# Ledger of designs, part 18: designed miniproteins, single chains, continued (2)

Each design is a single chain, and the fold is of that chain. pLDDT is the mean over its residues in the fold that is shown.

## One batch from the design tools (miniprotein)

Design m4597
Fold by ESMFold2-Fast:
Structure m4597 (fold): chain A 86 residues (1-86)
Amino acid sequence: MRAKFEERLARAEELSARGRPLSRRELELLALQGLGAEVADTDPEKVEDVVRKLVALERGLSVEETERTEELLEEAKKAIEEALTG
């Protein structure tokens, strides 16, 4: 399960080491995206929508959305946890 998640993190760190420094926020979004993808693999009904939001946040980060990004990430995390809990 988490092997895919670790693979994505390792790849992001490798790219960062090769001269593409990623912010902590970008790494966190990538980590949550990986977790969301793993959950979507087990329960695609609602979790896929959460994964799509995480992908959009990763691509569309803006200064204006910084505060709301954290709230959206918390909501996405809760949705993933609800899907996992049943």
Scores: mean pLDDT 50

Design m4598
Fold by ESMFold2-Fast:
Structure m4598 (fold): chain A 63 residues (1-63)
Amino acid sequence: SKKEEARKLVLRGTGLILRGIGIGLDEALKQGRFEDFDALKNPEAAKLINEGRKLIEEADKLA
């Protein structure tokens, strides 16, 4: 069903966003960058966060 497809997209999208944030946080910890932290400045983190957001937007279109 479209509702089940939307739920799967939300779960996958959320997982990608959390993974991206985790990568960004790990990078910030290693570099000592705490005050101006931005996960989107890390290319791998940005890619995962943006891909996850797109999946959530696709889920909204199915609902």
Scores: mean pLDDT 81

Design m4599
Fold by ESMFold2-Fast:
Structure m4599 (fold): chain A 103 residues (1-103)
Amino acid sequence: MEEELRRATAELVAAAREMAAALPDSPLRPGLQALIDAVEADPLNLEKILALIHAAGRLAQTLPEDHPLRLRLRELILRILELIAEMYPEYKYFFEQLIKMLS
């Protein structure tokens, strides 16, 4: 589980970087970049991962619904939330609600 979360988080960081590069003029880009850096420094920190997911999700909403990067980011976010819910059962209800909102 921990190794799977590390791998999924690395993929999330890579996708978030591609999104930041694709939307260089976005006012949301500086905040996203700071969260990317924070997650890279501490890739298992739940609070930082969730903050990055929220910021990346907001930026993804500015892309067309069928944009490949938006679809890939959504898939990565759902996978990470499922992993976190499995690793941290005390947060299961919270993450179940987030998954439903993104589905």
Scores: mean pLDDT 78

Design m4600
Fold by ESMFold2-Fast:
Structure m4600 (fold): chain A 80 residues (1-80)
Amino acid sequence: MITSSALPLTKVREIVAKLGGEVLSAEETADSTTLVVRVPAEQKEALIEEIAKLAKEYGFEEPEVKELDEETLELTYRRK
């Protein structure tokens, strides 16, 4: 059954593209979604804020953010 608990990858891609970046990979498991995204260094804070807002809207925990390099972030979302 389709539920609002699914993180909308289309919305994530729209946010990343709006900030001049791209989604490099997305991995979904039963309880988590891990995204690797690239965005200009000056837009990282804006990306983190927008993605955290989206996660909260869809009932996920606060996303775990890991910087892989100056323009690449790993974002992990877990279901509550």
Scores: mean pLDDT 74

Design m4601
Fold by ESMFold2-Fast:
Structure m4601 (fold): chain A 61 residues (1-61)
Amino acid sequence: SEEEVEKRIEELKELAKTLPKDEQDFVNQVIDLIKKWLKEGKITPEQAIALIDRLIAYLKA
């Protein structure tokens, strides 16, 4: 759902604040791209959540 996407984006943004500036900038660019693809109907909310969850997992590794 839209609410779940927003919650995942918020979690990702909080995680990004703990990272070096270059990784923080990269994460923000990915968030902007995901938002654009959702707006354009290129991905579903479920696909957006899956992409965000994968990115969070990589950043925590």
Scores: mean pLDDT 85

Design m4602
Fold by ESMFold2-Fast:
Structure m4602 (fold): chain A 64 residues (1-64)
Amino acid sequence: VDAVAEEIMARPPEERGEALREHLRKTPVDQRAPLLSAVLARAPEDQREELIKAAMPVFAELTK
């Protein structure tokens, strides 16, 4: 998951949320939370909220 998180964070800020959402949907359910954590660990504080918002639809689909 670390290599994928690095790839997402290498993108421009405007593309990171979409890239995160795409990668989360392709990732097995049990690996999605580790991927989100790895991305957030690399993200500046001001971008964490936006990344969490981008990820929430994917996680909401799992809890329904």
Scores: mean pLDDT 75

Design m4603
Fold by ESMFold2-Fast:
Structure m4603 (fold): chain A 61 residues (1-61)
Amino acid sequence: LEDEVEKLAGKYSAMENRAILSEPSASDSVEVQAKRTAESEKLRKMAEELKGKIEDLEKKL
C-alpha cells in the first residue's frame, strides 16, 4: 500500500508539472489560450483521479 501511494504520488507530480507547462500564457491569443486550457484541464482531471486514489489508499493505511 505504501509503495502504491509513492508510485501514484510520482504520477500525480508528473501530471501536475505537465498541467503547469500547458497553462495558457497571458500574452497568448484567444485561440492558443483555449487550446492550452483544454490540455491543462485534461491533465488536471487525470491528476484529480490520481489524487483520489492516493487519498483512498492513505485512508486504508
Scores: mean pLDDT 74

Design m4604
Fold by ESMFold2-Fast:
Structure m4604 (fold): chain A 77 residues (1-77)
Amino acid sequence: GLVRVIVSPDVTANVGETVTVEVKVQNLSDKPIDVDATVQASVTLSNGSVATYDVPVKVRVPAKGEKIVSHDITVEA
């Protein structure tokens, strides 16, 4: 495809901790691309429960370039 999205794998956190999720967007085409997407990130809590967060990714990626979007998530009970 013309766009590749890579999300930081497997995040484990305690309630009340802040974790940073990084989304790398790569443009494999010869033209700039506007990306407007929502990426789901899963955080595993120390008690074994999983919380899912929506990470908005709205970015213009230059031709044959990449952009990294960082989103901070504070884990709540």
Scores: mean pLDDT 75

Design m4605
Fold by ESMFold2-Fast:
Structure m4605 (fold): chain A 90 residues (1-90)
Amino acid sequence: EELYERIKKRIEELKKRLEANPADPQVILDVMLEGAEIRREAREHLTPEQLEEVRKHFTELGNVISEALKKLPPEEQRAVFEEAVARVKA
């Protein structure tokens, strides 16, 4: 339960970080990378039922990230997205 609550709080913290630093491509990249790491930790340690609940929070975070990316120029949106995908896949 503590790990589940910690994961939810970390997701909320990432959302607040994006709100505090609007249109900063480095902050968006860092949040995308940290979000991927939290998702991996959740998949390894949470029960299936807890994963279902946490998926809702990750979907919400993904929407906030998408909205933040849309505030960047198209070239910066592509650069941030491509770098995040490359680093997560590595």
Scores: mean pLDDT 80

Design m4606
Fold by ESMFold2-Fast:
Structure m4606 (fold): chain A 70 residues (1-70)
Amino acid sequence: SKEDELQKLVNQKLEEFRKEKFKSREEAIRFLMKRVDELVEEGESLGVPFEVIGSAIQKLVEGFRRLLEE
């Protein structure tokens, strides 16, 4: 489904985050914000409802938060 495709994109962005070595908090925040913007555009292009895009953004942000706590 289109929702499954969007979830796959979330997982790919989280894998990219895991591989990154950030020099500063500001760099990590810029990375997160860019991936959120990309996810919004990708979700709109897929034609999923805004609520589904919002859920995907929450999953991405929560995933980043958990990785930063490690």
Scores: mean pLDDT 83

Design m4607
Fold by ESMFold2-Fast:
Structure m4607 (fold): chain A 93 residues (1-93)
Amino acid sequence: SKDVEIVKERLLKASGASEEQLPEVEKIAREIVEKFKELKEALEKYIETNKLSDEELEELIEDLKEVLEKNEVESLRKALEEMIELVKKRLKE
């Protein structure tokens, strides 16, 4: 998915990972994206049950995707940076 590719690319740039390490980087990127998907799904379900219009739903989903892609929320940025540090440690050993 696009989200996995974005996270993977950032992890690769931060860690300086070799081609041999790509599978590990992708695995970690998928794990990171999965946690953010949980938040998206919970919010999407909440909005669905409150009977918002399709236009309102699409706008909210787009906003959530933008937050995930751009890491505008400081707590999400910090979590991603901490995960990058973890990946660096694993890839060096």
Scores: mean pLDDT 62

Design m4608
Fold by ESMFold2-Fast:
Structure m4608 (fold): chain A 65 residues (1-65)
Amino acid sequence: SEKEELQRQIKLSQIEALLIMRAHVLKDEELLRKLEEAPDDPDVLLEVAKKLNMPQNIIDEIESL
């Protein structure tokens, strides 16, 4: 449904922002570059989330995108 697609897009944006914040805190310039070069790519978000040791609920959200 349109509501489900909107919720998916909101979650994607929120996850991307969270990963950018985490990479900045950890000063991981490589992961920041990956996020800047490939925004909204679920495969890149998943790779970065795993490398940042994000909680399983965040990883699950990315895998469901």
Scores: mean pLDDT 80

Design m4609
Fold by ESMFold2-Fast:
Structure m4609 (fold): chain A 54 residues (1-54)
Amino acid sequence: SEWLQRERERRKEYLERIDKLVAEGKFDEAGKVATDYINELRRERRRRAAELRK
């Protein structure tokens, strides 16, 4: 449950960082943050799948 809360907070933090970078005109940096977020989501999906196969 604490883990789920941290997941939601991390997601919100990523979105806020992207919005801030876009507002500052730092589109390349915003793209990198977005890519990192997507990669982290994919990694978590694989991790959960592996745990379910325990």
Scores: mean pLDDT 78

Design m4610
Fold by ESMFold2-Fast:
Order: structure tokens, then C-alpha cells, then sequence
Structure m4610 (fold): chain A 77 residues (1-77)
């Protein structure tokens, strides 16, 4: 379905951002900002098809949002 295609696209985009951050192509700050934006979009779509997955994604977003740039650098190293 179109909705499943949108969810799969957002997941792939988040995975690409993680790869680019690991390769040093994105700063921790840029990675965090872009992933938080994609997670917001993903959560909205997940709430329509899988509310339990949406809640898990929301908690992961809150965890990422709470990390400082220094803490993110340590996780990406």
C-alpha cells in the first residue's frame, strides 16, 4: 500500500542518515536534527496502522532528543 511504501521510505532514509553519520559525512548535531524530523513523520504514519510501534518510536525519539552532541559522538565512535 502507499502507506507501507511511505513507512519503508522513511525507515530507509533514517538508515542512510545513520550510515552517513558513521562515515563522518554528518555532524552529530545534523544527524540528530534530521533523524528527529524523520521520526516525527514516521510516528504520524505508524499511529494510523500500528499504535504500539508508534509508541515505541516516540520513546526512541525522546531518548535521541535527550542526548547531547558529545553523547552522540561517543555512540557514533
Amino acid sequence: SELEEQINRLVAEIQKLAQEALEGKLSPSEFKERVLEKLDELIELLEKVNPEAAEIARKEKEKLASLSDEELEKLLA
Scores: mean pLDDT 84

Design m4611
Fold by ESMFold2-Fast:
Structure m4611 (fold): chain A 96 residues (1-96)
Amino acid sequence: DREELDRLVRLAREEGDEEARERLERLVETDPEAAAWAAERRVTEDFELAKKRGQIEKVKENLEALRPYVEELEKTNPEAAKALLKKIEEILKEIE
């Protein structure tokens, strides 16, 4: 499951694969854990890209967009929600 999510995120974001993007969107719509995983990976990749381009403000917007995923994840997997929050905090510290 996680391996499939990682593959879909890689194809959709790095290679611009439309089919992979559609499959990822379906998964994040129906599975809160998949949504949280995809969001965390997107933020990590966007953060690295934004650092190279000097677009740090976009990363802050993306981190705020993760709040609904964390809330949904807390209902099914509180430990994963804590891990995602810790990741957000670490990125925010690097930005500041």
Scores: mean pLDDT 70

Design m4612
Fold by ESMFold2-Fast:
Structure m4612 (fold): chain A 119 residues (1-119)
Amino acid sequence: HMSADEEFRRLAAELDAGADPVEVLKRMIELAEKYAESDDPAAIRRAVGLVETAATLLRSYAEEHYPDNEELIKAVDEAVKAADEARQAFDAGAPLSTLKEQVRKAIDALRKALELLEK
């Protein structure tokens, strides 16, 4: 089994090597979902970092390739906002249950934006 940090490093290396950003985004979301199911605070911290990274990558990709797709840009903005809210809750020391809820909201927003990319 790969550690969480090794899996994250692999995804970043694949993106740098010219992997499809959409496939990397899907893998980041899957990994964030796995960590969000954990009661380990370290896993939730990784989930917060993953949804932030995924939202940033998605925003850059959408702005470069689909600048006129208003529906996609709106979904991306909602994903970035949800990821920012998850980070703020984590930094404020919110309870684990609240952090899990915020991470799930970010994952749901990211998934919605990805569905629009595959349209």
Scores: mean pLDDT 80

Design m4613
Fold by ESMFold2-Fast:
Structure m4613 (fold): chain A 55 residues (1-55)
Amino acid sequence: MILLSKQEVLDMAEFVLGKDDPATLILREKLAASPKEELTVAEAWELLEEALREA
């Protein structure tokens, strides 16, 4: 299973959506609040989907 750091997840979102996208900003907050150092691809995708729904 591939593990991604919080920074890698954020960098990918910034690249795809843009740094100022509301979903990217919400994702950044969710990642900062998470106690996990690393995320699976599935966990990263779920957080991104949550951010997109909240944006």
Scores: mean pLDDT 79

Design m4614
Fold by ESMFold2-Fast:
Structure m4614 (fold): chain A 93 residues (1-93)
Amino acid sequence: SAAEAAASEPIREYIRDTVEGIDTGKMEPTTPEGKAFAAEAKERGAKAKEEVEALLKEYEKTGDKSLLEKAKKIPQELLDEAFVEGGLVYGAL
């Protein structure tokens, strides 16, 4: 419905911005572990975006707020991991 779509939009924007920040290559790791994590983080970003979209589509069909809450946590988790290794800066709220 329109209400579910409106609730999903900021989360779609948040995951998109998070993934784009990681994938632009603006933050290059300096350690071998950081390089491995950055490559993994980019792959995780792509998968996270797909997972968020699947959760939001299901939420838009069912109205199940637990799916919305789960989708919201994915960008935060991804951002936290990227911040530790790459110093990513995005407006999170």
Scores: mean pLDDT 68

Design m4615
Fold by ESMFold2-Fast:
Structure m4615 (fold): chain A 80 residues (1-80)
Amino acid sequence: SPEEEELNKLVEEISKIVKELMENGSEEIKERARKLVEEWTKRVHEIREEHKDDPQKFLEKAIEEAKELKKELEKLLEEQ
């Protein structure tokens, strides 16, 4: 689906940013990035459980959460 393609692209972009932060960031930046990813993973799991009978609603909410994670990680890139 277009939504699955959008989510997959966002996850790829997030992975590239996380890699950059983990390679070049300070210990504080790395810790902040880890916490953001851990909270996102937990939130996505909660959304999946809440919408187990509605895959479309799950994808919509997961995309919104991924967009916010990407934005917060991009802020960390600017701080390094």
Scores: mean pLDDT 87

Design m4616
Fold by ESMFold2-Fast:
Structure m4616 (fold): chain A 93 residues (1-93)
Amino acid sequence: MTIEELAEDIAEEYELSEEDKEELLEFLKKEGFTAETMIKLFDLAEDLYLEQLGISVEDEEEVVVEKAREAGLPETKIRKILILVERRREELK
C-alpha cells in the first residue's frame, strides 16, 4: 500500500474532503510509516471527521446527536460518533 492509497482509503472511510485528505497525506510524508504514526493518523482522521460535522469534543451528548442528525447520519453512525467524542474527551482529561 502506498502513502497515497492509505490516505485515500482513510478519507473514503471517514468521508473527508480533498483538503483533509491532503492533510493526512502530508502527515504521512512528514512522519513516515511507524506504529506511532498509524495511531496518530487515525486520531487525525477522526478529528477531521468531527470538524467536518461541526462537532466539538466539548459538546454535550445531546448537541453531538443533534449535529449528527442535521448532517443526515443514520443512528449507527451517530452512536459511533458519540463513542469517538467520549473517547477524545477522556484523552483530554
Scores: mean pLDDT 73

Design m4617
Fold by ESMFold2-Fast:
Structure m4617 (fold): chain A 66 residues (1-66)
Amino acid sequence: MLSEEEREKLLEEIERVATRMIIEGKLTPTSLRASDLSDEQLRLLAEELGIPASTVRELLTEAANR
């Protein structure tokens, strides 16, 4: 399982990559909350990061609860 520091670092990478993809027109979310991303957008983001879509969803959900 990921540590708190590893989760925070990975969340920062998710936000960085998502921002780049939005600028490039590859993602068009209302926000970076898990509930506001479609399954397709989560898949594309996860593929770009090389991690499971379930991990991306978990980290974005955790961020929304902070």
Scores: mean pLDDT 74

Design m4618
Fold by ESMFold2-Fast:
Structure m4618 (fold): chain A 89 residues (1-89)
Amino acid sequence: GPDPADLARARALVEEAAPAILAAAEAGDTQKALDVVDALRARLSELADEIARTWALYALDQIREAIREGTLTARHVAGAIALLDALAA
């Protein structure tokens, strides 16, 4: 399965970035929200384990699509974290 340490790092990186993403989206600043997501994507792309990296990027893409659709809520961030936690179990 995926490396638990890389999943834990992905989780921490998502939690660190989440307040900025949510604040930008709530303000209607879609470009700023996407810029934060793109910076997070670059950091997640450096994870050594291919499986953990693939799932982390998939979780981030769910957040990215919610931003693009104008539907982003704290629930989408919680869903991404829950996915990473389930993979680490």
Scores: mean pLDDT 89

Design m4619
Fold by ESMFold2-Fast:
Structure m4619 (fold): chain A 77 residues (1-77)
Amino acid sequence: GPPPVEIYLRFTRQEQDPERGTLTLDVDVYARQGGKETKLGRHRITVTGRDTAELGRQLRQELERIFQEGEELLRRS
């Protein structure tokens, strides 16, 4: 069968707005398959949390969504 696809995220930019409790990240999405690396895109994530635990949970959920969208794009190609 085809070689397995590995998707990974790379954080390229971080901005915090402490007044708003907002964190903005620029995330590059990459796919690697059979030694070939393809950039799938760049996403901007903005999350707002009042507590560090809430902020972290929301960030994880947004990153998971981006990761899943990348996987689906590759599975159907």
Scores: mean pLDDT 78

Design m4620
Fold by ESMFold2-Fast:
Structure m4620 (fold): chain A 68 residues (1-68)
Amino acid sequence: SAVEAIDNAAVRTVTLVGESGGSEEVGREEAERAAKQYPEEADAIRAAMDRAHALTVARLREEAERQA
């Protein structure tokens, strides 16, 4: 399903940030392409991206607290 594909895109975005300092723009571009391919699920696509972003922010905060 499109939602499963976006979850994979979100994971890819997190992985790229971890491995090479990639940007959130890469994941957003991939999700935008998926939204055009599956217009009936566009809202779910955006929701999956927002969820992935929130998880990334939470992880970064936890790591910062361990070093302070």
Scores: mean pLDDT 59

Design m4621
Fold by ESMFold2-Fast:
Structure m4621 (fold): chain A 78 residues (1-78)
Amino acid sequence: AAETEAALKEVLAAKTSEEAAVATGGLLGAAGAEAPKSAAEALRKAAEEAGEKANKNPGLEGAKAAAEEVAKAAKAAA
C-alpha cells in the first residue's frame, strides 16, 4: 500500500516524459510486488495497453496516458 501510493504520487507529479516513464516503472514494480494474484493480471494488462499508447503518442502526453492506465489498475487492486 504505502509503496504503491508513493509511486502513484510520483507518476502524477511527473513534468517530463522521462520522469513519467521512470515513475510508471516504479509504480508497476511496487504495485506488482504488493498486489494479490488477481491484481497482478490487471497490472500486466495495463502495462500492455500503456505500451500501445506510448507507441501511438510518443513524448510526455503518451507517457502520462500510459501512467494513468497503470494508476487506474493499481487503484482497482487496492
Scores: mean pLDDT 64

Design m4622
Fold by ESMFold2-Fast:
Structure m4622 (fold): chain A 90 residues (1-90)
Amino acid sequence: SLIEEAIRTAEKTKEAAVAALEAGDTELAVMVIRIGGRDVVELLRKAGKEETAEEVERLFERAEEAARQGDVAAVTRYLDEVIELLRKAG
């Protein structure tokens, strides 16, 4: 389903962003979060989950800002919140 694909994309985005930050590559982490967030939001909109898409988009924007600051804990918290919202939407 589109929601299962969104969950998979969000989980891969979290893994890649955390790995990039732990390697000291904040620019890569920001790019990964930006691309992953866009793809997850698009999948939610295609699934007709517009309200969830708007909430998830805001969480990805917060994760992107946390990544710019190198805040691994904040990135993890925001992306975990995204994954939980996606699980509730499916």
Scores: mean pLDDT 92

Design m4623
Fold by ESMFold2-Fast:
Structure m4623 (fold): chain A 80 residues (1-80)
Amino acid sequence: SEEEGQRTLELVREHGEKVKKIYDEMSKKLNEAAELFKDTPEAEKYREALELFGSDPVLGQKRADEIEKEYKKKKEELEK
């Protein structure tokens, strides 16, 4: 049914909007961190986390969880 398909698209749309917002914040966070530590090994750590998604999604997800946790704290601070 087209009606059922439309409901599914709406749910995907809402979920996609939330994911996009999270991704945008996370991407900004990673870029800021990489720029801050551009001359240090710390910049490599952020790039390594992204590389892990390609080679080992499970390990990459664990690394990303830490970064996601940090930006979630940042969002919480802004909502104060």
Scores: mean pLDDT 60

Design m4624
Fold by ESMFold2-Fast:
Structure m4624 (fold): chain A 81 residues (1-81)
Amino acid sequence: SAASAVAEVRQALANADELIELGKEAAKNGDVAKVSGVVLRVTGALFSLDVALEAGAISREEAERARARLNEVLEAIKEAS
C-alpha cells in the first residue's frame, strides 16, 4: 500500500546515518552479508519511494530529497569498498 511505502521510506531516512556507518564498517571488513543487508534495505526504500510517488502519497520535492539521501547511503558504502 502507499501508506506502507511511505512508512518504509521514512524509516530508512530516519536510520540513514546508522545505515551509512553499518554499511561502511561492513564493506571495510568484507562482511558481504551485512553489506547486502544494508543495500537491500536502501534499494527496498528506493522502490517504495517510487510506489509512493506514483500513488501521490509523497510530493516530488520530498521524493527528490529522499532519493538523494538514500543514494548517499549507497555511495558511502561503494566508496568504502
Scores: mean pLDDT 86

Design m4625
Fold by ESMFold2-Fast:
Structure m4625 (fold): chain A 69 residues (1-69)
Amino acid sequence: SMAERRGAVLESAAAILVTGADIALEKGDYETARRFVEGARELLAQAEALGVTPSPAIKARLDEVEAKL
Protein backbone atom coordinates (compact mmCIF):
# COMPACT_ATOMS: atom_id res chain seq x y z
CA SER A 1 0.00 0.00 0.00
CA MET A 2 1.02 3.65 -0.33
CA ALA A 3 1.00 4.02 3.47
CA GLU A 4 3.46 1.10 3.84
CA ARG A 5 5.73 2.60 1.14
CA ARG A 6 5.58 6.04 2.77
CA GLY A 7 6.29 4.52 6.20
CA ALA A 8 9.33 2.66 4.86
CA VAL A 9 10.68 5.88 3.26
CA LEU A 10 10.18 7.78 6.54
CA GLU A 11 12.00 5.03 8.48
CA SER A 12 14.91 5.12 5.98
CA ALA A 13 15.09 8.92 6.31
CA ALA A 14 15.09 8.58 10.12
CA ALA A 15 18.04 6.13 9.90
CA ILE A 16 19.99 8.71 7.85
CA LEU A 17 19.27 11.41 10.46
CA VAL A 18 20.41 9.08 13.28
CA THR A 19 23.70 8.53 11.41
CA GLY A 20 24.03 12.32 11.03
CA ALA A 21 23.40 12.76 14.76
CA ASP A 22 26.14 10.20 15.58
CA ILE A 23 28.63 12.07 13.36
CA ALA A 24 27.68 15.47 14.83
CA LEU A 25 27.99 14.07 18.37
CA GLU A 26 31.48 12.66 17.64
CA LYS A 27 32.49 16.17 16.48
CA GLY A 28 31.04 17.79 19.62
CA ASP A 29 28.31 19.56 17.60
CA TYR A 30 25.52 19.04 20.14
CA GLU A 31 23.20 21.57 18.43
CA THR A 32 23.25 19.69 15.11
CA ALA A 33 23.02 16.31 16.89
CA ARG A 34 19.89 17.45 18.79
CA ARG A 35 18.25 18.70 15.58
CA PHE A 36 18.92 15.36 13.83
CA VAL A 37 17.56 13.41 16.86
CA GLU A 38 14.40 15.55 16.88
CA GLY A 39 13.97 15.07 13.11
CA ALA A 40 14.48 11.29 13.37
CA ARG A 41 11.97 11.05 16.24
CA GLU A 42 9.38 13.01 14.22
CA LEU A 43 9.87 10.79 11.14
CA LEU A 44 9.57 7.58 13.21
CA ALA A 45 6.37 8.93 14.82
CA GLN A 46 4.96 9.62 11.33
CA ALA A 47 5.90 6.08 10.21
CA GLU A 48 4.15 4.61 13.29
CA ALA A 49 1.05 6.71 12.51
CA LEU A 50 1.01 5.03 9.07
CA GLY A 51 1.14 1.57 10.69
CA VAL A 52 4.86 0.90 10.18
CA THR A 53 6.67 -0.43 13.26
CA PRO A 54 10.18 1.06 13.41
CA SER A 55 13.03 -1.46 13.44
CA PRO A 56 14.45 -2.13 16.95
CA ALA A 57 17.94 -1.33 15.60
CA ILE A 58 17.00 2.22 14.55
CA LYS A 59 15.22 2.88 17.86
CA ALA A 60 18.21 1.53 19.82
CA ARG A 61 20.65 3.76 17.90
CA LEU A 62 18.40 6.80 18.42
CA ASP A 63 18.17 6.06 22.17
CA GLU A 64 21.98 5.67 22.40
CA VAL A 65 22.61 9.02 20.65
CA GLU A 66 19.97 10.81 22.75
CA ALA A 67 21.50 9.41 25.99
CA LYS A 68 24.84 11.04 25.04
CA LEU A 69 23.28 14.50 24.53
Scores: mean pLDDT 83

Design m4626
Fold by ESMFold2-Fast:
Structure m4626 (fold): chain A 103 residues (1-103)
Amino acid sequence: SALTANAKKLVLLGLVNLAQGNYDSAIASFKSAAALATAASDAVTLAAAYNNLGIAYLNAGKYAEAIAALSNAIALAKAASDSVTLALAKANLAAAKAALAKA
């Protein structure tokens, strides 16, 4: 669907911005991707969007927001039976919790 295709494009745009250190733009892109994935009922893309949103928050030093996004990614990945995103979200959540404890 057009919603699914646009959600995936926003994930890719977010990843490009994340790689460039443009964390606020990455966060905005992943939030938009999550909204479109929700409208499309695309659970796999939604879980990926929340995992990447958590990574963007972590890199921006927004540790509490990273923990919230990654916890959502874990729940969504379980619901989607997406073992890859589940493993990534769990690892990223551990990193976000460790960063918050040291902040």
Scores: mean pLDDT 92

Design m4627
Fold by ESMFold2-Fast:
Structure m4627 (fold): chain A 88 residues (1-88)
Amino acid sequence: MTLEEVIDKIIEIVEKSKVKKKSKKEKIEGEMQFGVLELTLSTLALYKEEPSDKVANELLKNAKFTSEISEEQKEELLKFLEDVKKKV
């Protein structure tokens, strides 16, 4: 898997995420957003410093994306991921 494919998989994970309906589970939403952001930044950092498709694949496989996010948060994450994809 290439780094571009890893980013594309992260985009797919975000697209398939559950859309939040108004609820009291704000912490869980934050955890999911943090996980996606952290994985994306780690993948980009590895690509720039010492890229390895194997390491990128391992990061993706170890990712845990639980919880629900709002439609607005999902759109923001997708825009961020698309920007990262253009840089790799």
Scores: mean pLDDT 57

Design m4628
Fold by ESMFold2-Fast:
Structure m4628 (fold): chain A 88 residues (1-88)
Amino acid sequence: GMAEELRAGADELIDHVRELAAKADTPEQREKAEQAVDGLIATARHLAEVDPELAKEVADRGIAAFREQGHTDLAARLEAVKAEIEAR
């Protein structure tokens, strides 16, 4: 269903962000990683408007994935988004 498709799409986006962050050696690569993170945050916020529980699940999956790879800064950004969704 739609929720399953959205969850799969979010997982692909999380993996894409992790790949970009892992190879961000140049200013151009860092810029692409930042744009991908901004896209993930925008996706989570848009999901929160129609399905806040799914949006929180997506945020949790991203937080876990980024923490596992040592991207604590990216995890913190998603934690802030999750807190924003929970405050609604």
Scores: mean pLDDT 77

Design m4629
Fold by ESMFold2-Fast:
Structure m4629 (fold): chain A 58 residues (1-58)
Amino acid sequence: MVTEEELQGLKRGLEAATTAAASAAVAAEIGKVSGIPVPLSLDAEEARRNAEAGLAAI
């Protein structure tokens, strides 16, 4: 189960992510924490949307 501290950390990480690579790194961490893989993307906007969707699933 995800702790409140882990969830808040992931939210802050995503807010700070300004590149596709940074958003993908946060998405990978969200996937590890949730147990549900977040889709990878080379597009910054899509990578961010995928990470946000993964975070919402937690």
Scores: mean pLDDT 73

Design m4630
Fold by ESMFold2-Fast:
Structure m4630 (fold): chain A 92 residues (1-92)
Amino acid sequence: DPLERAEEAILEAIEKVKAGDVEGALEALEEAIKALKEIKDPRISELRERAIEHLEKAKEKLKAGDPEGALEHLLKASTEIGVMKLVLGVYK
């Protein structure tokens, strides 16, 4: 399930950022973006685009040496995932 993979990758990125593993966090962010792009449901297209934008901002913050800024954007992306799950009727 691409939505479950995106959610798991975001959680991994959060763990990596907290551990100071910038390379691991960037890898998890790329996996999350890739998984979100596999979702073609038009009901969540706007939510998906916003989640991807936040993940791209998190990558920019990590590359700039701002882990707190990266976490803020990761949490915003996670919120968009939660709304996507509600729209699609998935609560896991």
Scores: mean pLDDT 86

Design m4631
Fold by ESMFold2-Fast:
Structure m4631 (fold): chain A 63 residues (1-63)
Amino acid sequence: MEKIKEELKKDLAENGRGVTESLEEAAKKYGVSKETILRAAEDVAREVGGSLLVEDGKLVVEP
């Protein structure tokens, strides 16, 4: 979970939005369930006071 949150926060800080790989690819890459990826993205969206979107199977966090 922590690495996913760190990557999303870094992407958000550098590019103004955090984007994951597809839920399936992210789950495989980090060795966790799709639900765990979704929860991590929800946590980051809450921490930054932003929104969570789903675009083409990818999770997007916008401030």
Scores: mean pLDDT 78

Design m4632
Fold by ESMFold2-Fast:
Structure m4632 (fold): chain A 80 residues (1-80)
Amino acid sequence: DLIEEIINETDIEKIKELIEEIMSKQKSLEETEKAAKEIGKAISEAARKGNISSDDDVNELILHVINLVEEKLKKEEEKK
């Protein structure tokens, strides 16, 4: 489970790769938004466990998720 891998990962670059893999598997904007919420919870759990010790790293991961959601939204709008 990629979400569980995020919770237990300490390498920010690996967490970004896991986020990208999860998001790439979503077919719709609604699925992407649901995945983004679950990833956000996983990032919070990783921080709670001390796997992510920096607020800057947490913010970077959250911004990465937001950027991936925005890319999906842009692609869907371009299809209209």
Scores: mean pLDDT 79

